# Designed miniproteins, single chains, continued (3), part 101

Each design is a single chain, and the fold is of that chain. pLDDT is the mean over its residues in the fold that is shown.

## One batch from the design tools (miniprotein)

Design m11501
Fold by ESMFold2-Fast:
Structure m11501 (fold): chain A 85 residues (1-85)
Amino acid sequence: ELLTPKPELLALLKKVGATKDTLTFSELVEYFGKYIVKEKLGDLSGPSGLVDVSDSELGKILGVDKLNIFDVEEVNNLLLSNIVK
């Protein structure tokens, strides 16, 4: 299934190599992770999984200051809340 990210989120994903306006959920998660690494917001291999997005464009778009990347359900719900339905 193809998902259309909201324009603000899509603009961030395009900064890390997204070339299409529609993505599969797997592609969406991949580019999200690439953005976190590129902007040095967190360590995806760290034991806590905690990411601080409070001073980032991503945090402003998602409406959160802190994120636990090991909470896959919360990450998925957060990303899906920023998709055009």
Scores: mean pLDDT 75

Design m11502
Fold by ESMFold2-Fast:
Structure m11502 (fold): chain A 59 residues (1-59)
Amino acid sequence: STEQNAIFQEWAKSLPKSSYQALVNFVKGELESPDLPENKRANNRAALTFLEQQLQSLP
């Protein structure tokens, strides 16, 4: 959901850059699960896109 994605993004912005790579790896692992529900898959893909964009913008 858009609300849950917004909450995730605000939480993620509070984390140090060193935590972002671990989050990317975790989300990628979740997306490899064949049993992942479609709504969770969509949310995880949105999260991955956001995290990768943040990694490019952080110093």
Scores: mean pLDDT 77

Design m11503
Fold by ESMFold2-Fast:
Structure m11503 (fold): chain A 95 residues (1-95)
Amino acid sequence: SEAEKAKEEALKLGLSEDEAERIGLGVEIGEILRLIGDAIDAALAGKWEEAKEKFKEALKLTQENNPSRKLSEEEIEKKAEEAVKRLKEFLEKRR
């Protein structure tokens, strides 16, 4: 993953294990936020299926580094659909 690559590069640069861990977490949070931004942009363009897929990718990334909370593929699909539905309702109320 990009987070693992960032951790390995940080260690090569002489950063501590704790510093490398924080950098990896930052990269992962950055990727999640980017995917959420892409989902919102897709929704604003009326591309609801693309928005749903971006929300699914963000949810999958949040699962990779949380061993205490695993969602099934079905639960990820449902949460992404609910997120898109709420975003659509929010945008329609603003009009």
Scores: mean pLDDT 77

Design m11504
Fold by ESMFold2-Fast:
Structure m11504 (fold): chain A 79 residues (1-79)
Amino acid sequence: MKKAKNEAILKLVAAALESGALIESLTYDEKTKTFTVTLRVPVSNLDTAKETLEKNGFKIVSEEQVGDEVIIKAEKKVP
């Protein structure tokens, strides 16, 4: 669990920096074994951010557009 979680966080942080995304929150729920991330992404970088999340095993749960930015919530189950 801890190693997989740390690897996912590092890859996510690197991808966010490359795409100009801001990490709003990172949480882990022990009961559901689910890692949840919330990103704020410029609309121009939305496709890149979504592709990066999906490549890293995250399922996009919600997308909310706020002006020129999109708030993306994504989940990954970690054993």
Scores: mean pLDDT 73

Design m11505
Fold by ESMFold2-Fast:
Structure m11505 (fold): chain A 56 residues (1-56)
Amino acid sequence: SMERIERAAASARAALEAHPDNRTLQAAIRHEAKLAEEQGDTELAAALLEVLDEYS
């Protein structure tokens, strides 16, 4: 659902705001985006990658 995707993006954004230079966190979020893409959840994958771009 859209609410699920919005919550996932908000959680990722909050974590990156708290730890902007944490490369392990960035890699973990990127891995979640890859898993979402592999499962056909392209909207979740796009949302997570968009958040990463904001903090890169």
Scores: mean pLDDT 84

Design m11506
Fold by ESMFold2-Fast:
Structure m11506 (fold): chain A 99 residues (1-99)
Amino acid sequence: DIVLSEKQKKLLEAVKKAIEIAAEEMKEEGLEATPENEEKALKIFKEKFIELLDEILGKPLSKELVERIESLNGNEIVELVKLMVFEGLSIEEALDIIE
């Protein structure tokens, strides 16, 4: 049984919200789920996820951490989310594992 901490629950809700925002923006533009449109959705997700992380942590992420997140592909973002949400790792610890 997976028991999430309050911080992990907040991170899970942030991930869900970022996905919903990306999906809604794609829908408003009438974009289909294609590889090209998936790249656009990923960029929207990253922007919203970073904004929500700033709120959860109570401070802005450093420029270096933001640039590291923005450089990740879709598979690496999924791994980052799993490490932070389900394993309770910090963003720095999770990014170091993905490298």
Scores: mean pLDDT 80

Design m11507
Fold by ESMFold2-Fast:
Structure m11507 (fold): chain A 96 residues (1-96)
Amino acid sequence: SDKAIQLYRDSLSPEEQAFLEALVEALNEKFPEYQLTLDSLLEEIVFGEPRTLSEDHFQVLLQKFLELAPLVEEGKLSVEEAVDELIKRLEELEKK
């Protein structure tokens, strides 16, 4: 299990790593019940299943990360802008 997470981590660009680290901080600020670490978030992504995140948050997070990560790598979005957009979308789900 640890090997799969390590391989995925090693495959990430510096921009993707910064995005995920900032995302963990923002998620813990907005949803403190999650108490995420980077490793726990990577585990959910690698195995394709929520363990700490709700199903709705996990699905939106995966979709938005895949959409936004290339834009951060291309310099079209800052890490802060990408994190803000993703968090905003998760907050919209709480209104349902």
Scores: mean pLDDT 82

Design m11508
Fold by ESMFold2-Fast:
Structure m11508 (fold): chain A 79 residues (1-79)
Amino acid sequence: SMQERLEEAEKRAQEHLERMERYKEEGDVEGIREEGEKLEESVREAAETDPETSEEDLRVGLEAVRRYIERAIEEAKER
C-alpha cells in the first residue's frame, strides 16, 4: 500500500512533467502553471508517503519544482 502510493505519486509527477514540456513547446504559459501546481501536489504526496523523506528533503524538492516551473514559463514566453 505505501509502496503502491509512492509509485502512483511518482508516476503522476512524471505525467505532469511530460505535459509541462508539451505546453512549453506550444508556448502555453497557463498550461505550464496548471501542470506545475499538480506536479507540486504530487511531490508533496510522495514526501508524505515516504517515511524516509525529511521536511528538509521536501523543502528542497519543492524549491527544485518551482525553479523548473519558472524556467519552463520563461522558455515558453520566448516563442
Scores: mean pLDDT 80

Design m11509
Fold by ESMFold2-Fast:
Structure m11509 (fold): chain A 76 residues (1-76)
Amino acid sequence: MLSPEEATREARLLAEALKELIKENPTTAEQLAALGILAVAARWMAEQVEDEEVKEEALRVAEEALRYIKEQLEKE
């Protein structure tokens, strides 16, 4: 498994990437798939993080991304 330091770094990077992608209002299947993969990865990394602030931010952004995907899929 990743060290806590590696998990913290990766969770922070994934959270930032997710925020950027969500702001672009992704609608294509490819964009939603990429967002979903990153969101699941961010949630998994967050569970390995000991820094509470980084963990909470990563979980919050991941859940926001997953909710966005669900809303887009429900429109189909």
Scores: mean pLDDT 79

Design m11510
Fold by ESMFold2-Fast:
Structure m11510 (fold): chain A 78 residues (1-78)
Amino acid sequence: SKEEVKKIILEELKPVKLDGKHENTAEMITDLLFSSHTVETLNPENAFTIIKGVLLMAGMDEEDAEKVAKNIVEKIFS
């Protein structure tokens, strides 16, 4: 469910320094993944791209954003 996915994202973001933006970042990722256009084509590759993009926008560096995005995708699709 959308609520379960948001919970997974929040749990993965807990150890990440996001200047208190954890809830807003998790909500943005969840909303993008469950948007009408995205949900029709949603797969691990598309989800990774979306999650990494939001994390970069939230101020994470590329290496950390890639690692966290990969971990989130593995938990959502496994």
Scores: mean pLDDT 79

Design m11511
Fold by ESMFold2-Fast:
Structure m11511 (fold): chain A 89 residues (1-89)
Amino acid sequence: MEEARRLFAEAKAIADANDNPSREELREAFELALEALLLYLRSLPKEQAIEAIERTLAAIEEALPSASPFERELGEEAAARLRALREEL
């Protein structure tokens, strides 16, 4: 749990380090945040992890129609990784 929170904090720090972060910097922050989320989900009991994954997937699907092309790319990648984790559990 602490490791997941640390990775989220690192991702936020990267995003906040520049007023206009580059796409590369945003991608790095995204990857760290996604790794933190996956670690957190793996630390939960299976049933709770599946519920959290389904809720997160629903939130991504609701956000995608109004997302920019870049945000949509990141959202689709997150959704794919979450679906893969759900199958692994």
Scores: mean pLDDT 75

Design m11512
Fold by ESMFold2-Fast:
Structure m11512 (fold): chain A 53 residues (1-53)
Amino acid sequence: SPREQLMEAIRAGTAAGNEARDKALAQGWSNREIVMAETDAFGEAVKQKMKEL
């Protein structure tokens, strides 16, 4: 269903966001830069997963 596909996309986004956050933290980025990296990675992963629809 569309709802199940949305939840799957959100799970993919969360995983990508967590990975981007951890990498930014390891590189010593500012809190603002970390939040932006996490947000951008989340959005890109959700968009890519939703293309399967």
Scores: mean pLDDT 85

Design m11513
Fold by ESMFold2-Fast:
Structure m11513 (fold): chain A 75 residues (1-75)
Amino acid sequence: GGTLGQYFRDLGEKNNDLATIGLGYYQLGLDYERAGKLDEAIKYFEKAASYFEQAGLTEKADEVRKKLEELRKKK
């Protein structure tokens, strides 16, 4: 079904808004993390960090990269 993360990703794609696409992927990463699906969470957080970096949101990209390091330590 549609999630909040999917909604923001679709909204960002329609408006060519890299920051909103990044937010959508970030929310998907959080959803998979809560579900204990660490591989999927890592995948979506990597996408979120990439889109935030491309959008010039370097601080948010760094925040997501720190979260990625924490998740990788759980593997």
Scores: mean pLDDT 82

Design m11514
Fold by ESMFold2-Fast:
Structure m11514 (fold): chain A 85 residues (1-85)
Amino acid sequence: EAEEYFKKAIDYFNKARDYAVQGKIDEAEKYFDKGVEYLEKAEKIFSQLPPEEQKKLMPLYFDAAANLLSAAVSLVIAKKEKEKE
C-alpha cells in the first residue's frame, strides 16, 4: 500500500540523515537510495488513487518529501566535509 511505502521511505531517509551526520557516507548513500526506491513506489500508487484517498495520504507524502530533502542536504554537507579529510 502507498501508506506503507511512504512510511518506509521516511524511515530510510531518517537513517540516511543520521548516518550522514555521523560522517558515514557509504551507509548514508545506501539508506538514501532505499528511501528513494520506496518513495517512487509510493508515488506510483498515489498517482493512481482517487482524490479522496490522495487527500488522506497527502500529509504523509509531504512528510516523506521533507525527510528526503533533509537527508539529501545532510548527505551533501557530509560529502563536502569528507573531501577535506
Scores: mean pLDDT 86

Design m11515
Fold by ESMFold2-Fast:
Structure m11515 (fold): chain A 81 residues (1-81)
Amino acid sequence: MSMEEEIEIFTDEVLELLRPYLSEEQAEALRRGMREAKNLAEAVRVAIEFLDTQPIPPSVAASRLTSAALRAIGAAIDSEL
């Protein structure tokens, strides 16, 4: 339950950061892929792979996604460990 909620929160945060760069279809595809992830680290990997295949500037995606991912991972680790 806690891990599922963390993945959903992280997914929502990533989608908010990328919303100006994504169509509704792209946003839904990204959310679906991330929701299928087994843990936060895999959700991050799925998001990065998605961005690598989409016409989104890698520099912008890397910077914002890394910031969001580190924050979410840090919070999850600090709360669970």
Scores: mean pLDDT 67

Design m11516
Fold by ESMFold2-Fast:
Structure m11516 (fold): chain A 70 residues (1-70)
Amino acid sequence: MLTEEQIEEEKKILEEMVKTFEENKNSLSDEELSEAVNSQIEKLEKLKEEYPQLEEIIEETKKKLNEILK
């Protein structure tokens, strides 16, 4: 079971990852961005399977990543 502090730390990590994608969006081709985002979504799905407590923050992160693809 994850502690509240561990959940908050993971949320920060995921928020920094989303910010990095937003900042690098214009530096990547549409194909490269799509591949990178889809790869990250697969990793998030695996993380959700291992830690169901993170489901809400992972689903929010996936939503934000999909918004970056526009």
Scores: mean pLDDT 80

Design m11517
Fold by ESMFold2-Fast:
Structure m11517 (fold): chain A 76 residues (1-76)
Amino acid sequence: KLKELEELAERVVEVLGETMKILAEKDPERMEEVGRKAAEQAKRIAELIEAGDLEEAIQELERLLEWLEKVKEEAE
């Protein structure tokens, strides 16, 4: 659903921002790696949205959020 997609996208942006702030102080090299991977996943998700594959886009956003939360915990 569009509302689910919007809510997940907002959470991904929030967690990415928090993770990048932590990594900028603790591990700048990993910050570059994480940013690059996040950008690549975001591009794939955008392609799924453009294709109308909203269910798959939601699943990929959930996976991206889960990964970012784990990276944030690891960095803390």
Scores: mean pLDDT 82

Design m11518
Fold by ESMFold2-Fast:
Order: sequence, then C-alpha cells, then structure tokens
Structure m11518 (fold): chain A 74 residues (1-74)
Amino acid sequence: SEEELREKAIELAALKAVAKAIEEAKAKGWTIKSVKVEQVDEETVRATVTTDEGTIVAEASVKEALEELKKALE
C-alpha cells in the first residue's frame, strides 16, 4: 500500500541521514561516540552524530527516499 511504502521511505531516509553524517565524520577522521535520529517534519529526517571533535548534522528527504523505493519496486 502507499502507507506501507511511505513508512519504508521514512526508514530509508533515516538510514540515508545516518550514512551521510557517518561519512562526513569518517572523512574528517573523527571518532563517533553516539548517533541520534529524529523526524523533524513530514518530509525531513535528521541524524545527529556526536564525535570527540564536534557534532555533525545531516538530513534526508522522505520524498527522495519514496521515489527511490518506487524505482526499486518498479
């Protein structure tokens, strides 16, 4: 259903936000201490990665994740 697909899109957006923040931390050579994920609004998921050197914030679009899932499912 479209509702199930949207729920999966939110999960995918969360994974993308986390991956983006972790990639930035690794690129900087920073050590990850914790990861927080929150849905800021209907279309935005935010990941906050706390490191030894500072905090990294990354966001992902639920809309973009939904379009990717639609392409993957035909």
Scores: mean pLDDT 86

Design m11519
Fold by ESMFold2-Fast:
Structure m11519 (fold): chain A 108 residues (1-108)
Amino acid sequence: SAQEELDRRAETFLRIVEEYMDKLSEEFPEVKEITEEIKRLVRELVALIKQLPVSVAQAFLREAERLFAEFKLRVEMYKDDIDLVKEELRKFAEELRRLIARARQALS
């Protein structure tokens, strides 16, 4: 079903983000706190997305995937500058919080 496909896609997205965050914290132990925060935020976002109607959930998941892809590209560009990597992690956490707030509004 469309719901089962969405759930699989959302779970795949969560796994990819968690794996990337774990890799970053292994390479840069100083970002561990913010990578753990991002993992918590993505888990919350995915849980909310799974509660939305399929069409709305698909739009939120696509936006989350796009934000993560942009984040990854910037981190790869700045990989030798830990302060810029920290700034990109903070920006991504803020974007996730805004997306979570919008998803909560969509459930109301």
Scores: mean pLDDT 90

Design m11520
Fold by ESMFold2-Fast:
Structure m11520 (fold): chain A 100 residues (1-100)
Amino acid sequence: SLLEETLKLYKETLEKIKAAKTVDELQKIMDDFEKKINEIMKKADKKLQAELEILLGSTVTFFEIAKWLYEQGKISEEELKAIVLKAIEETIKTLEEKIK
């Protein structure tokens, strides 16, 4: 199913983020993730597309806020990474509940 494909992509992205050492690497991972999720959304019906857009929007918004805080010198690179990891982990939990 497209939900299982989406869950797999989130889990793969989580592992890539865990391995990332810099904000630039995180940005590249997030850009690649957004591109791949958009390809899944193109195959989805309107209801599932809307649900995936909400999940993606939340993940991207948390990343952009964390990146802005980092650029303002308010959080460390490690704290930015932790925020993004938590956002992705929460979305994985949401997707797992939808698939059950």
Scores: mean pLDDT 85

Design m11521
Fold by ESMFold2-Fast:
Structure m11521 (fold): chain A 85 residues (1-85)
Amino acid sequence: GVSSLIGLLEQQLQGLEDEFNRALKEGDLERVREIVEEGKRFLDYMKKLKDYLVSKGRLTPEQEKRLDDLIRRVEELIRRGEEAI
């Protein structure tokens, strides 16, 4: 279901954020670049997913808030990563 998919996306983003923070701490700028590109693909996927689910009336307000929180978090990761490289 939609909640299960959002839960998987939340877990995937947390893993990406953890790797990002580690790469920044270690000064691994090549890994930061890779994570930024992965984040951009993740952001594109989430935006398309949100548009699709909204178009089908398949989102509760709570599910939409969770997707918007994920979108905001990945946009912040990309911004911080681009500033570092």
Scores: mean pLDDT 89

Design m11522
Fold by ESMFold2-Fast:
Structure m11522 (fold): chain A 98 residues (1-98)
Amino acid sequence: VEELLELLEKLAESEDPVDVLTALYMAQLALLLLKSGMDPEEVAKIILAKLPELREFARKIVEKEGEPSAEELEELREWARELIEEVKKLVEEKLKEE
């Protein structure tokens, strides 16, 4: 799960809106799976396996909506950071239960 968390943080801080949106989608899916009671290591495997598909979705969104402004990108980064912190918190809580 450490690899997933490191990747999420790296992508969320990127200047590339495709990277930031990819982090958002990954974090949202991770939260959904964690809240459903899945093991953090299994969640990490699933999300990492879906990385190419999620990145392609993000790319299509940027192509359709156009390049986000600096302000819009900052808002997306803030949203990504909030979701990533929620993922980290749930992972830590589940790992401490063992």
Scores: mean pLDDT 80

Design m11523
Fold by ESMFold2-Fast:
Structure m11523 (fold): chain A 70 residues (1-70)
Amino acid sequence: MEEAIEGMAEAMLERVTEMVKDPRTTVADIAKLLRVSQSTARRIAALIRAGRYEEAYELILENVRKWLEE
């Protein structure tokens, strides 16, 4: 379970990082990919833009964990 969640979070961090670098990608696209609110997606994107990848990963991991437990 946890290993699969971590793998998914790592893949999502990589994908979101690519999306943040793409000027055609919107916050709504990131929110849809991560299945989070646009507010949370903006926060994650801001952390990635600031180079705070560890904190972005922790937020993605926490949301993936909550999302899968519902």
Scores: mean pLDDT 79

Design m11524
Fold by ESMFold2-Fast:
Structure m11524 (fold): chain A 96 residues (1-96)
Amino acid sequence: GSMERLQQLTQELLAAKTGEELLAIGREMITLVKTEEQYRLFIDALIEAINRAKTREMLEAILEVGMELLKRLPKNPELVARAIGAILRAIGKLLD
């Protein structure tokens, strides 16, 4: 189902070696995510991608995906706060 595909894409997202690869995978995930559980999985994957990112290009791709995800979030304050936290973490790492 969509959850199994999202779990597969999560592994691909974390294995991405370029910003272009990460952006393409993240955009596919955005088209598939529907439930609060799926949004939590996606946000957690982005946080882990931020932790692993070694280049500015990877962080910029994560930020773009995070901003697009934020526009589509359900009206859930916990999910919104978590997504904003991930975006701020990416920005903080870009400033290092």
Scores: mean pLDDT 87

Design m11525
Fold by ESMFold2-Fast:
Structure m11525 (fold): chain A 100 residues (1-100)
Amino acid sequence: SSLLERLSELGREALARVPAEHRDAVLRAFLFLHDLVARSTDEAEAERLVELAGEVARDPAALLRFAEAMVRVETEYHRSGDLAAARARTLELLEETVAA
């Protein structure tokens, strides 16, 4: 998938932009985002997730805010198993992070 390839590249760039102590959090956030995109049945939603991830990846401060907030999204997903809700909340989070 071209979207997954692009997301993997964005993840690598994001990791290069953050201090070493934050790389595990950023890596975890992008691995979870990759899973959400890979399992999406809505192509437009998947494309928007990757586009917004690209915006967030350009700003180290935005990356750290995103990574911290994604811990809550992932925790809720592990509790509920609701993949659609996890994607929707990730979209909202990316939009909020880009707007900030």
Scores: mean pLDDT 86

Design m11526
Fold by ESMFold2-Fast:
Structure m11526 (fold): chain A 100 residues (1-100)
Amino acid sequence: SLKEKVLEAIEEIMERVEEVLKGTPAAERIKAAYEKYKKKIEEAKTNEELKEIFLQFTKFVVHELKEEIAQSTDPELIAKLEEVIKEISEKDKEIVELLE
């Protein structure tokens, strides 16, 4: 189902964030957002609601990742965070196309 594909997309984003930022306050904030948006996606009744909820989640995650980049002096971590932001941008395009 379309709802299951959106749930899979946010789960994959959360797994990628945990891989890069495990144990950080940013990962904890993103995990809290993941739980909140997962529930909203499960309750969504239209493709437009699914799209809006998904984009609100990815916007929140990208903001948190950009804040981590701004605070980091580790080039390897910065590169990984930039890669995750690119992956999220690609998922945004995929999910928006799927729900149109």
Scores: mean pLDDT 89

Design m11527
Fold by ESMFold2-Fast:
Structure m11527 (fold): chain A 69 residues (1-69)
Amino acid sequence: SNLLLGSFSVSGTDLSGVVTAPSKEEALKKIGEIAGGKVEVIREIPWLSIYFITIDGKPGVVTFFLAPS
C-alpha cells in the first residue's frame, strides 16, 4: 500500500484521531485542518515513524503506519 495512516493526539485538548494520506506532509496538513491550527514538527524519530509536533503551541504526537489495501 502507498497510503499512510497518521494516528495523532494533542495534549490538554482530548483531540485525537486517524487520518489517511498519500504522504506524511499531507497527513500533517489534514491534522492541522482538523485541529484548527498550524502544525509544526519539533522532532522526528524516523525509524519509529513518530513525529513530535505542536499545534498553536499545544504539544502533540503523530505515529505513521502503512494503510492496508
Scores: mean pLDDT 79

Design m11528
Fold by ESMFold2-Fast:
Structure m11528 (fold): chain A 95 residues (1-95)
Amino acid sequence: KKLEEFKKELEEAKKELEKILESLSEEEREEYEKQFKLTVKFAILRLGRELGLSPSTVKRLLEEYGIEVSEATISRYQAMNDAEQVEFLRKVAAE
């Protein structure tokens, strides 16, 4: 149920992003799209951990939004404590 609700929120956010991108300059579009993809990536990783989704399911969800993350990376994120998660997200954001 929560996964279906989250998917609806992501699709609505994607449609809103597409409308915003139509009004932006090329440079602003690239930065906005990059920030949106990063936000979606972290949201899906966090949801996957919260709902106990398999790494393969989380990977498939990320791929639906053009985001490629290995199952090993997803599995490592799910096994981390709160401090390790903050450090992991910091490193992923820098990549």
Scores: mean pLDDT 72

Design m11529
Fold by ESMFold2-Fast:
Structure m11529 (fold): chain A 55 residues (1-55)
Amino acid sequence: SSEQIQQVRQETLKEVNRAVEESEKNGWSQDELDKRLQEIAREAQRRLEEIRRQE
């Protein structure tokens, strides 16, 4: 549903923001931040595809 898609988008944006803040606080390398952001993006894509399959 559109509500589930909106929720995934909102949660993904919060995860991205958290990752950036944690990377700055803990001194992550750009590579570590990039890997974390890729993981977040892959999980969001998986959840969106799952929602489409249920509709």
Scores: mean pLDDT 83

Design m11530
Fold by ESMFold2-Fast:
Structure m11530 (fold): chain A 82 residues (1-82)
Amino acid sequence: MEEKEKLLKEVREKIKELMDELLEKNYDVSVVVEELQKMLETLEEEIEAGVSKQELEEKFKELKEKLKKNIESSEEKDIKAT
């Protein structure tokens, strides 16, 4: 099995787990899906660029933190905008 295929599978599994976690928190589904799709696209691009597994894991952690903050900010903003 190609190393890139393994990394893609691992990333997709982690994104699924994060999606389930965020949806359980009752965040806006459309915001969660949009942010997770952006994150997945970024990680897939990194894998195609040939980054190491370690760099990919660090990028995942960075994007996960950013994503959580963006979702929390969007939820608060949507409540105020309505």
Scores: mean pLDDT 74

Design m11531
Fold by ESMFold2-Fast:
Structure m11531 (fold): chain A 64 residues (1-64)
Amino acid sequence: MSLEEILERVRQKVRDEVAKAGSRDEAALAGTKVLNEALKEYDFSQEEIDALSRAVAEAVREGL
């Protein structure tokens, strides 16, 4: 699976979870949860972790 495919799946998961959130704090927690699950599922390089973290932060912001 490519990094781009993983990033898009993570963005979709974050958007879905943020849509269920009633507050900005809940949206941030949803983003953190999705990020932590992705980090457990895949072995990332530091550069890939940085890209993933940015993608999650962007998806949370877009969902608000």
Scores: mean pLDDT 78

Design m11532
Fold by ESMFold2-Fast:
Structure m11532 (fold): chain A 61 residues (1-61)
Amino acid sequence: GMASEEQLELAGRGGVALGKAGLSAETAGAIAGHNSGQPSGPEGRRAAAEVGRAAALAAGY
């Protein structure tokens, strides 16, 4: 399944916030992806986690 645009935006914001708190981009992305309220399976979770990770990296974390 796919993550919604809202879930991807939440994952991005969560990834940045967790990166700022001192988590690695990989860990920040995974946690933010899980907490974005993804409706659809492993693919949706992976997409949200990647958005969170990319957002953390882009923010310098």
Scores: mean pLDDT 70

Design m11533
Fold by ESMFold2-Fast:
Structure m11533 (fold): chain A 91 residues (1-91)
Amino acid sequence: DIFLEAQLALADMVLHLAIRSAKEGKVDEAIELAEFALKLVQRIRDEGGLSETLDKAERLLQEAIEALKNGDVETAIEKLHEARDLLAKAS
């Protein structure tokens, strides 16, 4: 499925950028990128792909965004890495 693979690859790229931004202290950019990745994951889930893995990734991304908004950058980075690893397994 070209669309599923393309969306998963885009989500992986966006999460890589979100992690980098968070590590550099660019919290607002990290939030924007993580929210974009969340929207991509939600879209893939709505289209009926890999629901269990996507459910876990969605939860981790929501938790990462919450952590970033609360200034817990270390927890956010950990959860972004976990979400990225799950999406890589789905590809």
Scores: mean pLDDT 84

Design m11534
Fold by ESMFold2-Fast:
Structure m11534 (fold): chain A 74 residues (1-74)
Amino acid sequence: SAEEERTRQAFERFQQILQDSYALFEAGVPVDDVIAQFRARLAALLAELPLSAEQRAELDRAFAEWEEELRKLA
């Protein structure tokens, strides 16, 4: 369905944002700046998508877990 296609596209875009953020972290960009850029890109992505409450909650959890993991590596 169109909604499943949008969800898949959103996941792919989210994965790209994650990969770009890790590349910045590996390049020595300060962790706070990496997180700020990640948050900005994620906010822009979420603003474009008609996500359900369950999908938003799932993404919020994934974001929180990623942020915690990145801080542990700093």
Scores: mean pLDDT 79

Design m11535
Fold by ESMFold2-Fast:
Structure m11535 (fold): chain A 77 residues (1-77)
Amino acid sequence: SLEELKKKLEEGKEHYEKGLKAYEEGKYEEALEHLNKSIKLYEDVFKNAKDEELKKEALENLIKTSVEKLKVVVESL
């Protein structure tokens, strides 16, 4: 349902914020776990959403989260 997809989008945002917090704290493994969960949720919303606004928001957040994940990967050594 549209409501379930909106809930998944919000859950994705929560994981994104947790990922950023872990990254700030130098917890790269934890940051990657949260960012990967965020990406999966946004991909699910993007693939299943029929609403254009929701689809666009999911894609914008997917791009943003993917860029942050790349930064974490580069810093993790």
Scores: mean pLDDT 89

